# Designed miniproteins, single chains, continued (4): the designs that were tried, part 8

Each design is a single chain, and the fold is of that chain. pLDDT is the mean over its residues in the fold that is shown.

## One batch from the design tools (miniprotein)

Design m12262
Fold by ESMFold2-Fast:
Parts: structure tokens; C-alpha cells; sequence
Structure m12262 (fold): chain A 62 residues (1-62)
């Protein structure tokens, strides 16, 4: 799922100290989540995407 892939990429960038790149990928992950919701993704898929985004947020700001 694109939102999960983007969120995981944000975590990798944050761990490497590229916070600018991580923030950009985190924003792209939020956009992908919104698109998935509008395209009828299941509640389970949306929850998995939200969990991945939360992990990325914690990596960047936690």
C-alpha cells in the first residue's frame, strides 16, 4: 500500500538524519492515505496505513 511504503521511507530518512526528506515523505503518506480512503480502502487497510504513518511521525518528532 503506497501510504505504508511512503511512511516506511520517511522512517528510514529520519533515522539517517534527513528530516527534510522524512517530512516530505510523511506528507506524501498522508496524501496517499486520503486517496486510499476516497477509493474505498477497507477499515483494516486504513488502520494499517495510519499505524505506519504514526510510526513515521514518532521517528521524526518523538
Amino acid sequence: MRAIELAEEAVVLAEKGDYSGAFKKLNEAFDALDEAERNGASDEELQRMRDAIQRAYIALFG
Scores: mean pLDDT 87

Design m12263
Fold by ESMFold2-Fast:
Structure m12263 (fold): chain A 62 residues (1-62)
Amino acid sequence: MTEEVIEAVERTLKILAEEGWDRETLRSAIDVAVRALQEKGYPAEEIERVRKRGEEVLDKLL
């Protein structure tokens, strides 16, 4: 389940970067995903994994 979320975040960040959106917009997408996982009751460790992977992908794209 968490891996599917990570893959979805990675795809979204790639699409936004290809469309020319800036770093702030891509980081906001990561924040939205993290908040959604918190609302759904995901463990803190898994939420942190999603955030960390999103930031790593962001740094590689931009």
Scores: mean pLDDT 80

Design m12264
Fold by ESMFold2-Fast:
Structure m12264 (fold): chain A 90 residues (1-90)
Amino acid sequence: MYKIEVENVSDTKLEKGSKVVLLGRDGKVLAEFEIEDENKSTKEVELDEEPALAIVYHKGKPDEFSVVKVTIYKDGKKVLEFKVLALPVS
């Protein structure tokens, strides 16, 4: 079981429906899920491999973006940490 923590580290608020996409080393999509309507969200997900990348799509204002920290835990142990740009959804 993987636990994904998504934390907004910018002044822009993440909106409900913002989306996280987890990718494997080959660029395969491993999981997609929506963020709750808060600046910090936690999701448990089952994955068939360890994620190598995270992409965050920001559903807020169309001309805004946020900087987001994505931390991935496997069985209670932190395995990955990304600081990524959340991109506005067109």
Scores: mean pLDDT 74

Design m12265
Fold by ESMFold2-Fast:
Structure m12265 (fold): chain A 91 residues (1-91)
Amino acid sequence: MVEELIEQLKSEDPEVRKEAAEKLGEIGDPRAVEPLIDALENDESKEVRQAAAEALVKMSENNEEVKEIIKKLLPKIKDEDVKDFLERLLE
């Protein structure tokens, strides 16, 4: 299920990608953190990027493993706004 949703984040249909991001946020599986950060930084659709951001907020609530993964990925983030957003999730 989680692997299928991660695959759907790369769908040609932005509505499918948005729904996949929302579902991954609800499930909260740490395996989705890196794919969701990639979508947040690189997806062409503003709606998909927003869904990925909201998913990461939900997943970081009361989950130290998710926060640890975000912290490890911060040095690789090129977009300053995305980096600033992710850093705030660690507070």
Scores: mean pLDDT 86

Design m12266
Fold by ESMFold2-Fast:
Structure m12266 (fold): chain A 63 residues (1-63)
Amino acid sequence: GGIERSIGGVLRGIGLLTDVDLGLEVSDAEIAAARAAAEAGTDEELRERALALIEEAEARRPA
């Protein structure tokens, strides 16, 4: 169902934040792919959380 896809978006967001915290490179393509996956979720609350986590990961990327 749509809930599993929404949970997947949250997990991807957590993964990106973890990679950034470890000093690993996170590409624009990875951010875009994660956003697309999060937006495909049908649970509105989980989708919003996933997108917030992805935005946080993007904001915390080193220049």
Scores: mean pLDDT 77

Design m12267
Fold by ESMFold2-Fast:
Structure m12267 (fold): chain A 68 residues (1-68)
Amino acid sequence: SRDDVIAEEARRLRELMLSLGVPAEQADAFVEDLVAWWRAENLSEEEIRETSARVERQLRAWAAQRAA
């Protein structure tokens, strides 16, 4: 279901952010805002997965720049 996909992707992104050293409070706020946007725009399961994948790419790029 869409709610299951939202929960899975939100959890996955939160875990990724924590693994990259993002503070828990900031990670929680970011994911909460993202989920609110997904719900407000009534995005499909595929659109949620696509936006989640884009966010993951941006987070990893940010972490790589910070590590250099």
Scores: mean pLDDT 86

Design m12268
Fold by ESMFold2-Fast:
Structure m12268 (fold): chain A 55 residues (1-55)
Amino acid sequence: SAEERIAQLEAARDAARATYTAHFKAQGKPQAEIDDYLASIDRLTAREIAAIRAA
């Protein structure tokens, strides 16, 4: 269902946010750069969810 696909995308987003945060902190990335990457993940996920809801 669309509901299940949205839930899976949200879970994947949350997992990706956690993984990238840990990875980039280990690499010594500035917080601003980490925040920019996380914002990009959020935008992509929101766009995919919007497309599912529009179908």
Scores: mean pLDDT 87

Design m12269
Fold by ESMFold2-Fast:
Structure m12269 (fold): chain A 72 residues (1-72)
Amino acid sequence: MLPELSDEEIERLQKDIEERFGVKMTREQVRAILDIARKIDEVGLELARQFLKEGKIKPEHLSPRELAALAA
């Protein structure tokens, strides 16, 4: 699960993207990308939890870090 970002953090990401890639993005576009990334992360974690419950994957197939994320 990704933490909620402040307006200041979003503005910093906007400037970082412009500096690194030469692409100027609006705050709304940065928020939309972060929202999509958060939703993908949430769906991925739920799917992993379901596969563990169904026995399609086992705890030994995951790293300790991945297991901690699923337990949270």
Scores: mean pLDDT 66

Design m12270
Fold by ESMFold2-Fast:
Structure m12270 (fold): chain A 60 residues (1-60)
Amino acid sequence: TYEEEIAKDPTNAQAYYNLGLEYLKQNKPGLAFEYFLKALELDPNNEKAKAELQKLLDSS
């Protein structure tokens, strides 16, 4: 799972981004926001995480 990837490498921005997507599928936008933010903190050039954060902010 992506949680196992984070356990192996806690700097894996891609795994945090993928967890954010999983929480969106579960209709948990607050948790998705936290994981997308963590992905962007680890990789500030992650345009996909940045775009997802902007969508969530524009919705509320």
Scores: mean pLDDT 80

Design m12272
Fold by ESMFold2-Fast:
Structure m12272 (fold): chain A 80 residues (1-80)
Amino acid sequence: SLQELIDKIVEALEKAGKTEQAERVREHGQRALDLLDSGAPLEEIWREVRALYEAVMASGDPEARKLAEEAANELFKRAQ
């Protein structure tokens, strides 16, 4: 699930010692999930997903990046 992917990104970043980036992923990931559950416009969801992805990129962690790409693909499938 998208929730499980976000949780895995947070875990990967915490294990890598990227605590600030882990907090940002948790915050923006939760907002994105809340917006999805409320049926918010895709533009609002993508703003939160973008902020999550920027935090992942800032971390430099390859596992977190891979998981973020998987999460983006799952979100894209729901938009189709």
Scores: mean pLDDT 82

Design m12273
Fold by ESMFold2-Fast:
Structure m12273 (fold): chain A 65 residues (1-65)
Amino acid sequence: SPEEYEQRFLEEAKKLFEERGIPLSLEELRDRSKLHEVTESDPELKKEILELERRLLREYLAETD
């Protein structure tokens, strides 16, 4: 479901942020403005987040019959 995709994205994104010492709650990550602000300071992190989002979306679409 779209909700399952969103939840998985938020959980994986949270892990990426925590690895960089940026502890954000799932609610803060759901706020696209905050996500954008944090990733703008780190272009590599921004790229990883975009790749994660695209990968999970592709997986979600491939699992939909």
Scores: mean pLDDT 74

Design m12274
Fold by ESMFold2-Fast:
Structure m12274 (fold): chain A 56 residues (1-56)
Amino acid sequence: MLSKEEVLKELEEYAKKLGYPVIPSREVIQKLLDANNYDLEKAKEELKKYLESSSL
């Protein structure tokens, strides 16, 4: 399993690679990870939902 720092960086890179015009801040990434106990797969799914809802 990745360290917390590695998981945070992976999620940030994942967000950028998704190509959405809205790039989440580091604080948002950290909150998503904290809410999902640093489960990278769950955090990725929550991030997708967040970016999709950013159109609202």
Scores: mean pLDDT 73

Design m12275
Fold by ESMFold2-Fast:
Structure m12275 (fold): chain A 80 residues (1-80)
Amino acid sequence: MTPEEELEAYRRYAEEALARIRAVASPEVVAKVEEFFRESLELLERYAAGELSREELAARLEEVAERYKEALLAAIKAYQ
């Protein structure tokens, strides 16, 4: 998968995930998950543009996931 194909796949995944979360989660949790996907997509766009290496992308995505961990866990609980 090329960086451009990976970006498109992730964007489609994020759109589907957000549609599902909006149906079941609180507005506060939805807002935080929207921020998570926005920041993750920005990193993938930079990777696709050649501004980040694969290793740099992975490290920065891990940092974003850790910052939004509580909101992501709340979204999972809302699904259960």
Scores: mean pLDDT 82

Design m12276
Fold by ESMFold2-Fast:
Structure m12276 (fold): chain A 86 residues (1-86)
Amino acid sequence: MLKEKLKEKLEESLEVAVKILDAAVTLVVEAREELIKRGELETMTDEEIIEKLVKLARERRTPELEELIRREEELDREIQRLLEEL
């Protein structure tokens, strides 16, 4: 039973991680499009672009993405607890 529960939680964690990645990629693409519309992208260094994209993506977190991050944190704690019981 313990190994089965651990497997289920790991599989759920992987599914949530994929959803977080998909949402994060969408936010980064949207942030880049905004920088292009502002004409800022052409005047920035590669480092400045990366920093700005990360900042804008973080500021634009949807409630759905916040829930996914919270669920991943919950799953991580559950997985750690199950591993300690092994």
Scores: mean pLDDT 77

Design m12277
Fold by ESMFold2-Fast:
Structure m12277 (fold): chain A 61 residues (1-61)
Amino acid sequence: PAPPPPVVAPQPAVAGGERDDPLTDAQREELTRRVAAYLRAHPDASAEEVAAEVERVRAEL
């Protein structure tokens, strides 16, 4: 039998610790609020710029 074709699934490259992933409900709400404020201030922002803002806000949480 032939082996299946190589499939590259998006795998998290992090150590997989529990605290590496979970945001609290309050942190998720804060992230949503800040991203929404960014979109209101920059309605012409590209998806890449919005993604950068999401990462910036996540780093603050």
Scores: mean pLDDT 70

Design m12278
Fold by ESMFold2-Fast:
Structure m12278 (fold): chain A 65 residues (1-65)
Amino acid sequence: SSLRERMAEVLEESVELSKYDPQTSFKVNGLIQRALDALRAGDSATAEALLEEAFKLIEEAKKKL
């Protein structure tokens, strides 16, 4: 699904970010794990919200590079 594709993109960006901002990368991975748990429970709305939070953290970190 589109949500799973976006989640994969966030994971890839998190790996690259770990070279420059490991703390933010760690937080992003935590959000992705919670989003996966929400998807397993059938709660795509919660998964989407957690994914948006992860994207915001990545964008904020990129502004500091």
Scores: mean pLDDT 83

Design m12279
Fold by ESMFold2-Fast:
Structure m12279 (fold): chain A 98 residues (1-98)
Amino acid sequence: DIDKLIEIVKKWLERAPPEVQPLLEKAINYLKEAKNSTDPKEQEQLLMKAVDYLLRAALKVGPEEAIKLLNEIKPYVPEKVQNYLDTAIENLKERPPA
């Protein structure tokens, strides 16, 4: 559900540090483009770009907060993207604290 994902990302943006805000704004823009796309392949590509920016933003806030944020978006992305996020979350759990 792209609408729910946009809602979650907008809540992150309201509280994000200035250095993270541009990444979240890029993610929101790609999510809006994905929602407005009539081509399923284009929608998937735009959604993947949005998720990439969300992952980059999450990584800048530290491992524990990143894991929490990635888990919040996971139910609202396709299964293939959920598997990608699960791998990212597991990798973050094994990193030393930032």
Scores: mean pLDDT 79

Design m12281
Fold by ESMFold2-Fast:
Structure m12281 (fold): chain A 86 residues (1-86)
Amino acid sequence: SVMDETIELMKLIAVETEFFISSRAEVKKVKKGELSAEEAIKKIEEKLEEAIKEIEELDIPEEVKEKAKKKLEEEKKKAIEEIKKI
């Protein structure tokens, strides 16, 4: 149904948004000296694994899942590179 499809897509957006917010928060903590680079990278990697698992459990097309996972992997790389430049 349209409602079920909408709910699954909203769940995807929530997972993506939460990961982006979390990765940005970890970068900010390192910039403030509140967290080490190593600890922040570990937390971002753990959050990515959690987000990928949540995406895999969604009832959405595999192509959409693959695109979403790639987007999160690219955000992880950007966050880690930003941390490395601190």
Scores: mean pLDDT 88

Design m12282
Fold by ESMFold2-Fast:
Structure m12282 (fold): chain A 80 residues (1-80)
Amino acid sequence: SVEKARKAIERTLEFLSEQLSEDQLEAVREAMKEFLELIAEGSSIVDALKRFKEKLVEAGLSPSLASSITALLGHEILKE
């Protein structure tokens, strides 16, 4: 649900705010905004996470860092 996705985003951003630079956090915030829009439009979580990772790489994050952030978001959204 969109509500569950919002809570997952909030938890992920709280964790990342202590780990990432402000420029990296800005890239993550923009990617998370698109992620929420995709989920609200009925995209699968898998497809939305794939686009999220691609957007982070496009914003200049390394592929390994983008993968790690995407995995964290995926874990948070799957929590009950």
Scores: mean pLDDT 84

Design m12283
Fold by ESMFold2-Fast:
Structure m12283 (fold): chain A 55 residues (1-55)
Amino acid sequence: MTPEQRELQRMMSEIQKAIEEGDYEKAEELVEETKERFPEHREAIDLHYEHLLKE
């Protein structure tokens, strides 16, 4: 796994943690930050976030 993929996974874990804590404002901020850092993965990030919200 590339360092870039590891960083993306770390960011996604932080988003999930914010959702679990009920801090949706922080979760949305982290989503935007992650999309700015990984613009080529924006669609995948959005899809994963939608999946987390459904659970």
Scores: mean pLDDT 79

Design m12284
Fold by ESMFold2-Fast:
Structure m12284 (fold): chain A 73 residues (1-73)
Amino acid sequence: SIEELEEKLKEAEERVREAEERVEALRAQLAAETDPERAARLRRELLEAEIELGVALIEYGVYKSILNKLKNK
């Protein structure tokens, strides 16, 4: 149903927001980090967080696209 897809879209939107917040927090930490070993760890964590954000954005885009197609029919 459209209502079920709207719920899924809202859940996906929340996952994107959480993933974006994590990426921003890690970027800020990395920018302030002066220790090379901790910076290397933060770079790895940032890469993982950016991949998670990418997946969340794809899921959001898919639900948004399906919902828009159904609502415009």
Scores: mean pLDDT 86

Design m12285
Fold by ESMFold2-Fast:
Structure m12285 (fold): chain A 67 residues (1-67)
Amino acid sequence: MYEKIIDNATKLVEQRVGKELAEEIRKEAKERLKTDPNKALVYLGKKIADALGTDEAARIIQEAVDA
């Protein structure tokens, strides 16, 4: 489940922030996923918020969960 959320969210942001940043976020979130799924999702949300704003980050995460 959490791996799909990371994959879906980073795919959504790739078109807006570019492949390099999206891939870096994906790799770092997946490393965190190995130890704590909640920390992985918090990291994912923070990095998307840094790039696109908190409201858009929340929307993207929700979209990724619902997919």
Scores: mean pLDDT 81

Design m12286
Fold by ESMFold2-Fast:
Structure m12286 (fold): chain A 60 residues (1-60)
Amino acid sequence: SMSEIEELEKKIVELMKRYKALLEQLKTAAPADRPKIQAELEKVSEEITKLSLELARLRG
């Protein structure tokens, strides 16, 4: 469905914005906060990859 593709594209854009925000936070983060930000970056990156592959499958 085209609307399903559009929803996935929207989610990917939101996750990419979140990823960029986390990268900025990491640049100025205190040492104690870094592991949490790194874990969130990994989770967001994995979700972007998963949704991108799902989007490719729906189009193919």
Scores: mean pLDDT 87

Design m12287
Fold by ESMFold2-Fast:
Structure m12287 (fold): chain A 84 residues (1-84)
Amino acid sequence: SSIEERLKKLIEEARKAIEEGKTEEALELLFEALDLVEQISDKELKRKYLDELRELAKEVLKKTENVTKAIGLLLRLIGMELDL
């Protein structure tokens, strides 16, 4: 779907940003990806992407100076996983 293609692109851009040490850019991309995941109706597909975003969010948390924003991302991810 168009949502999945956009989501895959955002995830790939976030991975590149993390690798390049662009943690603020990575956080913005991950929040955008999470907004798209919220629109997914299929529970299995939603779970798959939430798992992937959680791993990336953990990587950003280890590298970022903006710990509050990274924790906010992780809390939103956990909340969405609990609602599945």
Scores: mean pLDDT 86

Design m12288
Fold by ESMFold2-Fast:
Structure m12288 (fold): chain A 73 residues (1-73)
Amino acid sequence: VKLFKPEPNPFKNELYIPIESDEEVTVEVYDENGNLVAKAKAPKGLSAAKITGNFPEGKYTAKVGDKEIEFTV
């Protein structure tokens, strides 16, 4: 699994986390305090996990299994 940094979100109510995986996976998003704030499924191949919700400005971490990537909103 490969995770890529999302582009800055101009709408703050949608987030796309680019991902490459050889199987369908669930991407989990954590805030800076380690709280799980969102989950989304991504299909196999090069795709993106689409998450809808309100994301206050700050640092977040996207995780899939043992892989993680930090990004800012």
Scores: mean pLDDT 74

Design m12289
Fold by ESMFold2-Fast:
Parts: structure tokens; C-alpha cells; sequence
Structure m12289 (fold): chain A 89 residues (1-89)
């Protein structure tokens, strides 16, 4: 019954990975909305302070990129664990 124990452990990890993926996708969506809002603010700020506008634009793009990277990592982890469970089933 060692095989059953390993399957249960992988299923638990898969469940956690799927939850992480779900949260990452939600964060990516929020980061996309925030990026759009901050890019609009940066465009208005450019008329007053170009340097500050560029900083805001850079920060918005960085946060979006980080959220995208996390979603990608979470997706790869979940997919790898899913394949592991299927290979033992």
C-alpha cells in the first residue's frame, strides 16, 4: 500500500498547486486591471512630471510581469503534479 500513500501525497500536493494556480490567475487579472489604471495615470502625469510618470509605468509593467511569471510557475507545477498522479494511477 506504499503506492496508495504516494498517490495520496501527490493528490494533496496537486490540490495545493491547483489552489496556487487559481490564486495566481486571480492576481494576474487584478495586476492587469491595475496596470491599465496606472498606465492611464502615467499618461496624465507625463504632462506634469515625465520622470514620475515613467516610474509609475515601469512599476505597473513590473507588477504585471511578476504576476504573469507566478501564474506560469503555478500552472507548470500543477500540470507536473497532475501527470505524476496519472502515471501512478
Amino acid sequence: EEKEKKIKELEEKLKEAEERRRKAREELRRAEEERERRLKEAEELKKIDEEKAEELRREANREYALAGAEEGIATMLAESLRLGVESLS
Scores: mean pLDDT 84

Design m12290
Fold by ESMFold2-Fast:
Structure m12290 (fold): chain A 95 residues (1-95)
Amino acid sequence: MEQKEKDIKEAEELIKGAKEYEKRGLYLVAAKAYERAALLYEKAGDLKSAAKAYNNAGKAYYKAGLKEEAIEMYEKALELDPTNEEARKNLEELK
C-alpha cells in the first residue's frame, strides 16, 4: 500500500475513534483524534477531508470548553476549504 493510502486509512480509523469518544462524552480526546486525522489528510493531499476533520475537531474542542482551540480549528478548516459553510458558521458564532 502506498504511503498516501496508509495515511488516509489511519486518518479514517482516527475519525472512527473520535466519533466513539464523542459518544462517551470524551470531547478533548475526540478533538485531538480529529486534529491528527486532519493532519494525515493534509499530508495525503485530501484537503477537503482535512477541512472536515478540522471542523469536527473545532466542534469537539468547543464542547470540551476550549473556545480558543475551537476557533483555531475552524480557521484551519476554512484555510483548506473556503467553501466549508459549517466551519464558517461555527467560527462566526464564536466571535
Scores: mean pLDDT 89

Design m12291
Fold by ESMFold2-Fast:
Structure m12291 (fold): chain A 75 residues (1-75)
Amino acid sequence: SLAERARRLLERAVELSIEAVKAGNFELAQKYSQVAREVSDLTDLLYAGKISPEEAEERLTKLEKEIEELEEKQK
């Protein structure tokens, strides 16, 4: 479900942000934190009926890709 995907992505983004802080990479931590906020905002919009499930799925897919790209650039 979209809700499960959003929850997993939120948990992952928060985890990565904490790890970045522990590593002293505050710029990367802010980027992961921003993705976490966008996932949270997306979930709120979906529950409020302010966004279609189709648009929510597109945005979630883009946010998943952003996390993957940030993880690759960290190497």
Scores: mean pLDDT 85

Design m12292
Fold by ESMFold2-Fast:
Structure m12292 (fold): chain A 83 residues (1-83)
Amino acid sequence: MEARREEIVREGLARLEAALAPLREELAKENPPKEALIEALRVAAEVAREMAERAEAAGDEELARKWREAAERAEELLRELEA
C-alpha cells in the first residue's frame, strides 16, 4: 500500500505542476493578478478531484479524503475570489 500511495501522490503532484505551468510566471509576481489566482485554483481543484477518484479506485480511502479536502478548500477560495 505505501508504494502505491507514493505513486498516486507523485502522479497528483506531477499533474498539478503541469496544470499550473502556464500560470507560473503570473503566480511568481509579487502581486499575482486575480485572474491568474482564479485559474490556478480552478485547475488545482480539478486535479485534486481527479486524484481523489484515483485514490478511491486504488482503495486508499484516507488519501482520497485528503485529495477531496484539498479540492474543497480550493473551491472555497475560488468562490471567495470570484465574489
Scores: mean pLDDT 80

Design m12293
Fold by ESMFold2-Fast:
Structure m12293 (fold): chain A 69 residues (1-69)
Amino acid sequence: SSNIEELKKSIEETIRALREDPERYAPHLDELEEQVRGAIEQAKKLPEGEEVVELLEELLALIEELKAA
Protein backbone atom coordinates (compact mmCIF):
# COMPACT_ATOMS: atom_id res chain seq x y z
CA SER A 1 0.00 0.00 0.00
CA SER A 2 1.12 3.58 -0.67
CA ASN A 3 0.82 4.51 3.02
CA ILE A 4 3.17 1.71 4.17
CA GLU A 5 5.73 2.46 1.42
CA GLU A 6 5.62 6.19 2.26
CA LEU A 7 6.08 5.47 6.00
CA LYS A 8 9.07 3.20 5.30
CA LYS A 9 10.71 5.86 3.09
CA SER A 10 10.12 8.58 5.71
CA ILE A 11 11.66 6.46 8.48
CA GLU A 12 14.69 5.51 6.32
CA GLU A 13 15.25 9.19 5.42
CA THR A 14 15.01 10.17 9.11
CA ILE A 15 17.58 7.49 10.08
CA ARG A 16 19.93 8.74 7.34
CA ALA A 17 19.51 12.38 8.41
CA LEU A 18 20.29 11.57 12.07
CA ARG A 19 23.39 9.56 11.09
CA GLU A 20 24.69 12.30 8.76
CA ASP A 21 24.05 15.28 11.10
CA PRO A 22 23.38 14.15 14.71
CA GLU A 23 24.28 17.58 16.19
CA ARG A 24 21.45 19.26 14.24
CA TYR A 25 18.88 16.92 15.83
CA ALA A 26 20.28 16.86 19.38
CA PRO A 27 17.77 19.48 20.74
CA HIS A 28 14.83 17.42 19.38
CA LEU A 29 15.82 13.87 20.41
CA ASP A 30 13.44 13.64 23.41
CA GLU A 31 10.43 14.74 21.32
CA LEU A 32 11.44 12.44 18.46
CA GLU A 33 11.88 9.49 20.88
CA GLU A 34 8.32 9.92 22.22
CA GLN A 35 6.92 10.17 18.67
CA VAL A 36 8.80 7.02 17.58
CA ARG A 37 7.62 5.04 20.64
CA GLY A 38 4.01 5.97 19.82
CA ALA A 39 4.53 5.12 16.13
CA ILE A 40 5.86 1.64 17.06
CA GLU A 41 2.70 0.88 19.07
CA GLN A 42 0.49 2.01 16.14
CA ALA A 43 2.58 0.10 13.56
CA LYS A 44 2.24 -3.14 15.59
CA LYS A 45 -1.53 -2.93 14.91
CA LEU A 46 -1.07 -2.79 11.10
CA PRO A 47 -1.42 -6.03 9.04
CA GLU A 48 1.73 -5.12 7.04
CA GLY A 49 3.45 -3.25 9.87
CA GLU A 50 6.34 -5.68 10.56
CA GLU A 51 8.94 -3.88 8.38
CA VAL A 52 7.72 -0.50 9.65
CA VAL A 53 8.19 -1.69 13.26
CA GLU A 54 11.72 -2.93 12.45
CA LEU A 55 12.69 0.44 10.93
CA LEU A 56 11.14 2.36 13.83
CA GLU A 57 13.01 0.16 16.34
CA GLU A 58 16.26 0.90 14.43
CA LEU A 59 15.45 4.63 14.61
CA LEU A 60 14.66 4.37 18.35
CA ALA A 61 17.98 2.59 19.02
CA LEU A 62 19.84 5.33 17.12
CA ILE A 63 18.06 8.06 19.12
CA GLU A 64 18.99 6.30 22.39
CA GLU A 65 22.65 6.06 21.25
CA LEU A 66 22.74 9.78 20.35
CA LYS A 67 21.19 10.73 23.72
CA ALA A 68 23.87 8.65 25.52
CA ALA A 69 26.73 10.31 23.60
Scores: mean pLDDT 83

Design m12294
Fold by ESMFold2-Fast:
Structure m12294 (fold): chain A 64 residues (1-64)
Amino acid sequence: SEEEILKLELERNLLKISASALDLVIEQMEKKGAPQSLIDKLKKAKKETEKRIKEIEKKIEELK
């Protein structure tokens, strides 16, 4: 439905903002010399966010 597509587009856009914010956090933590384990955890969180975006985009296409 149109309402479901709009909800998915909103979620996709919010996740894209979150991914961008996570990039900034990673860069700041790397500059401060944070432990590699923390950097790896943040990079993994970003990768999961990007996977979710792709899943939502696929779902939007299936509903058109």
Scores: mean pLDDT 88

Design m12295
Fold by ESMFold2-Fast:
Structure m12295 (fold): chain A 63 residues (1-63)
Amino acid sequence: SPLEEFRRLLEELREAVKNGASQEEIDRLITRAVETLKRLPPDQQAEGRAELLRVVNEAAEKR
């Protein structure tokens, strides 16, 4: 399901950030997460967008 795929991508993104993955890999995961987010029902898109933004901001602060 798109929701399950989105959650898996967020976990991969969190792990990539934690392990110091390249910016190219992080950007690839973000792109895939955004594309999956667009496929979610509208009621889940807002929450998913907030979750993704939180992970991205955590990555920026760790630098």
Scores: mean pLDDT 79

Design m12296
Fold by ESMFold2-Fast:
Structure m12296 (fold): chain A 59 residues (1-59)
Amino acid sequence: AAELRILVGLASKETGLSEEQVLELAEAGDAEGLARAGGLSLETAEKLVKAIREALAAA
């Protein structure tokens, strides 16, 4: 879905991780890992992981 690509691209840009790394972390539900790698708040990382996982499940 277009939403998945956009969310992963934005998370990749903000964290400096590849899109594949972002997908791996989101699939694992690793919001803490995403927050640490990207310098994001845990709340922001949890929202991104949830949104990506929902988009991934719909894809």
Scores: mean pLDDT 77

Design m12297
Fold by ESMFold2-Fast:
Structure m12297 (fold): chain A 94 residues (1-94)
Amino acid sequence: DAHIAAGEAAYKAGDYEAAIAHYERALAEDPDNAVAQANLAAALAKAGRLEEAEEYLRRAQELLDAADLSFEEEAEISVKILQAAVALVVAKRE
């Protein structure tokens, strides 16, 4: 969560490469963290790394679909997936 929090701060500041590095660290600790995967997808999309963004967005969606989650967990992940999907659509338009 410390890596996710640092990544979110970097993303809000527009430092997408720093955000990517923080989210990659979060995934090194917990590869199945759907929030980190969705956040990484959004940061990758902002950095113009579209194929990688699509892959991580797909992984986040697979985890959401497969997991037996609380309402709060499902809602958080769903919001992050939507944010990443919007970032990817916008990035594809240049």
Scores: mean pLDDT 84

Design m12298
Fold by ESMFold2-Fast:
Structure m12298 (fold): chain A 74 residues (1-74)
Amino acid sequence: MIEELEKEFEELYEKAVEAAKAGNIEEAKKLLKEMMKVLDKLAEATGGDPRLVARGVGRILRVVGEILDAELKK
């Protein structure tokens, strides 16, 4: 279960970054919300593992940065 959630999170991260870089901001925002839901499930399943949470937050911040960069170029 945990490994499946980690895989799902990384797949969503890759898709979100691709969507943001392509200028598909609404899709990137949708994927970002899905990433946050999966990260919340991972935090619950691991009892708030600091390394896992820190990595997840880093991924979230990367996607937010890509979305902001794409929106500023509009």
Scores: mean pLDDT 82

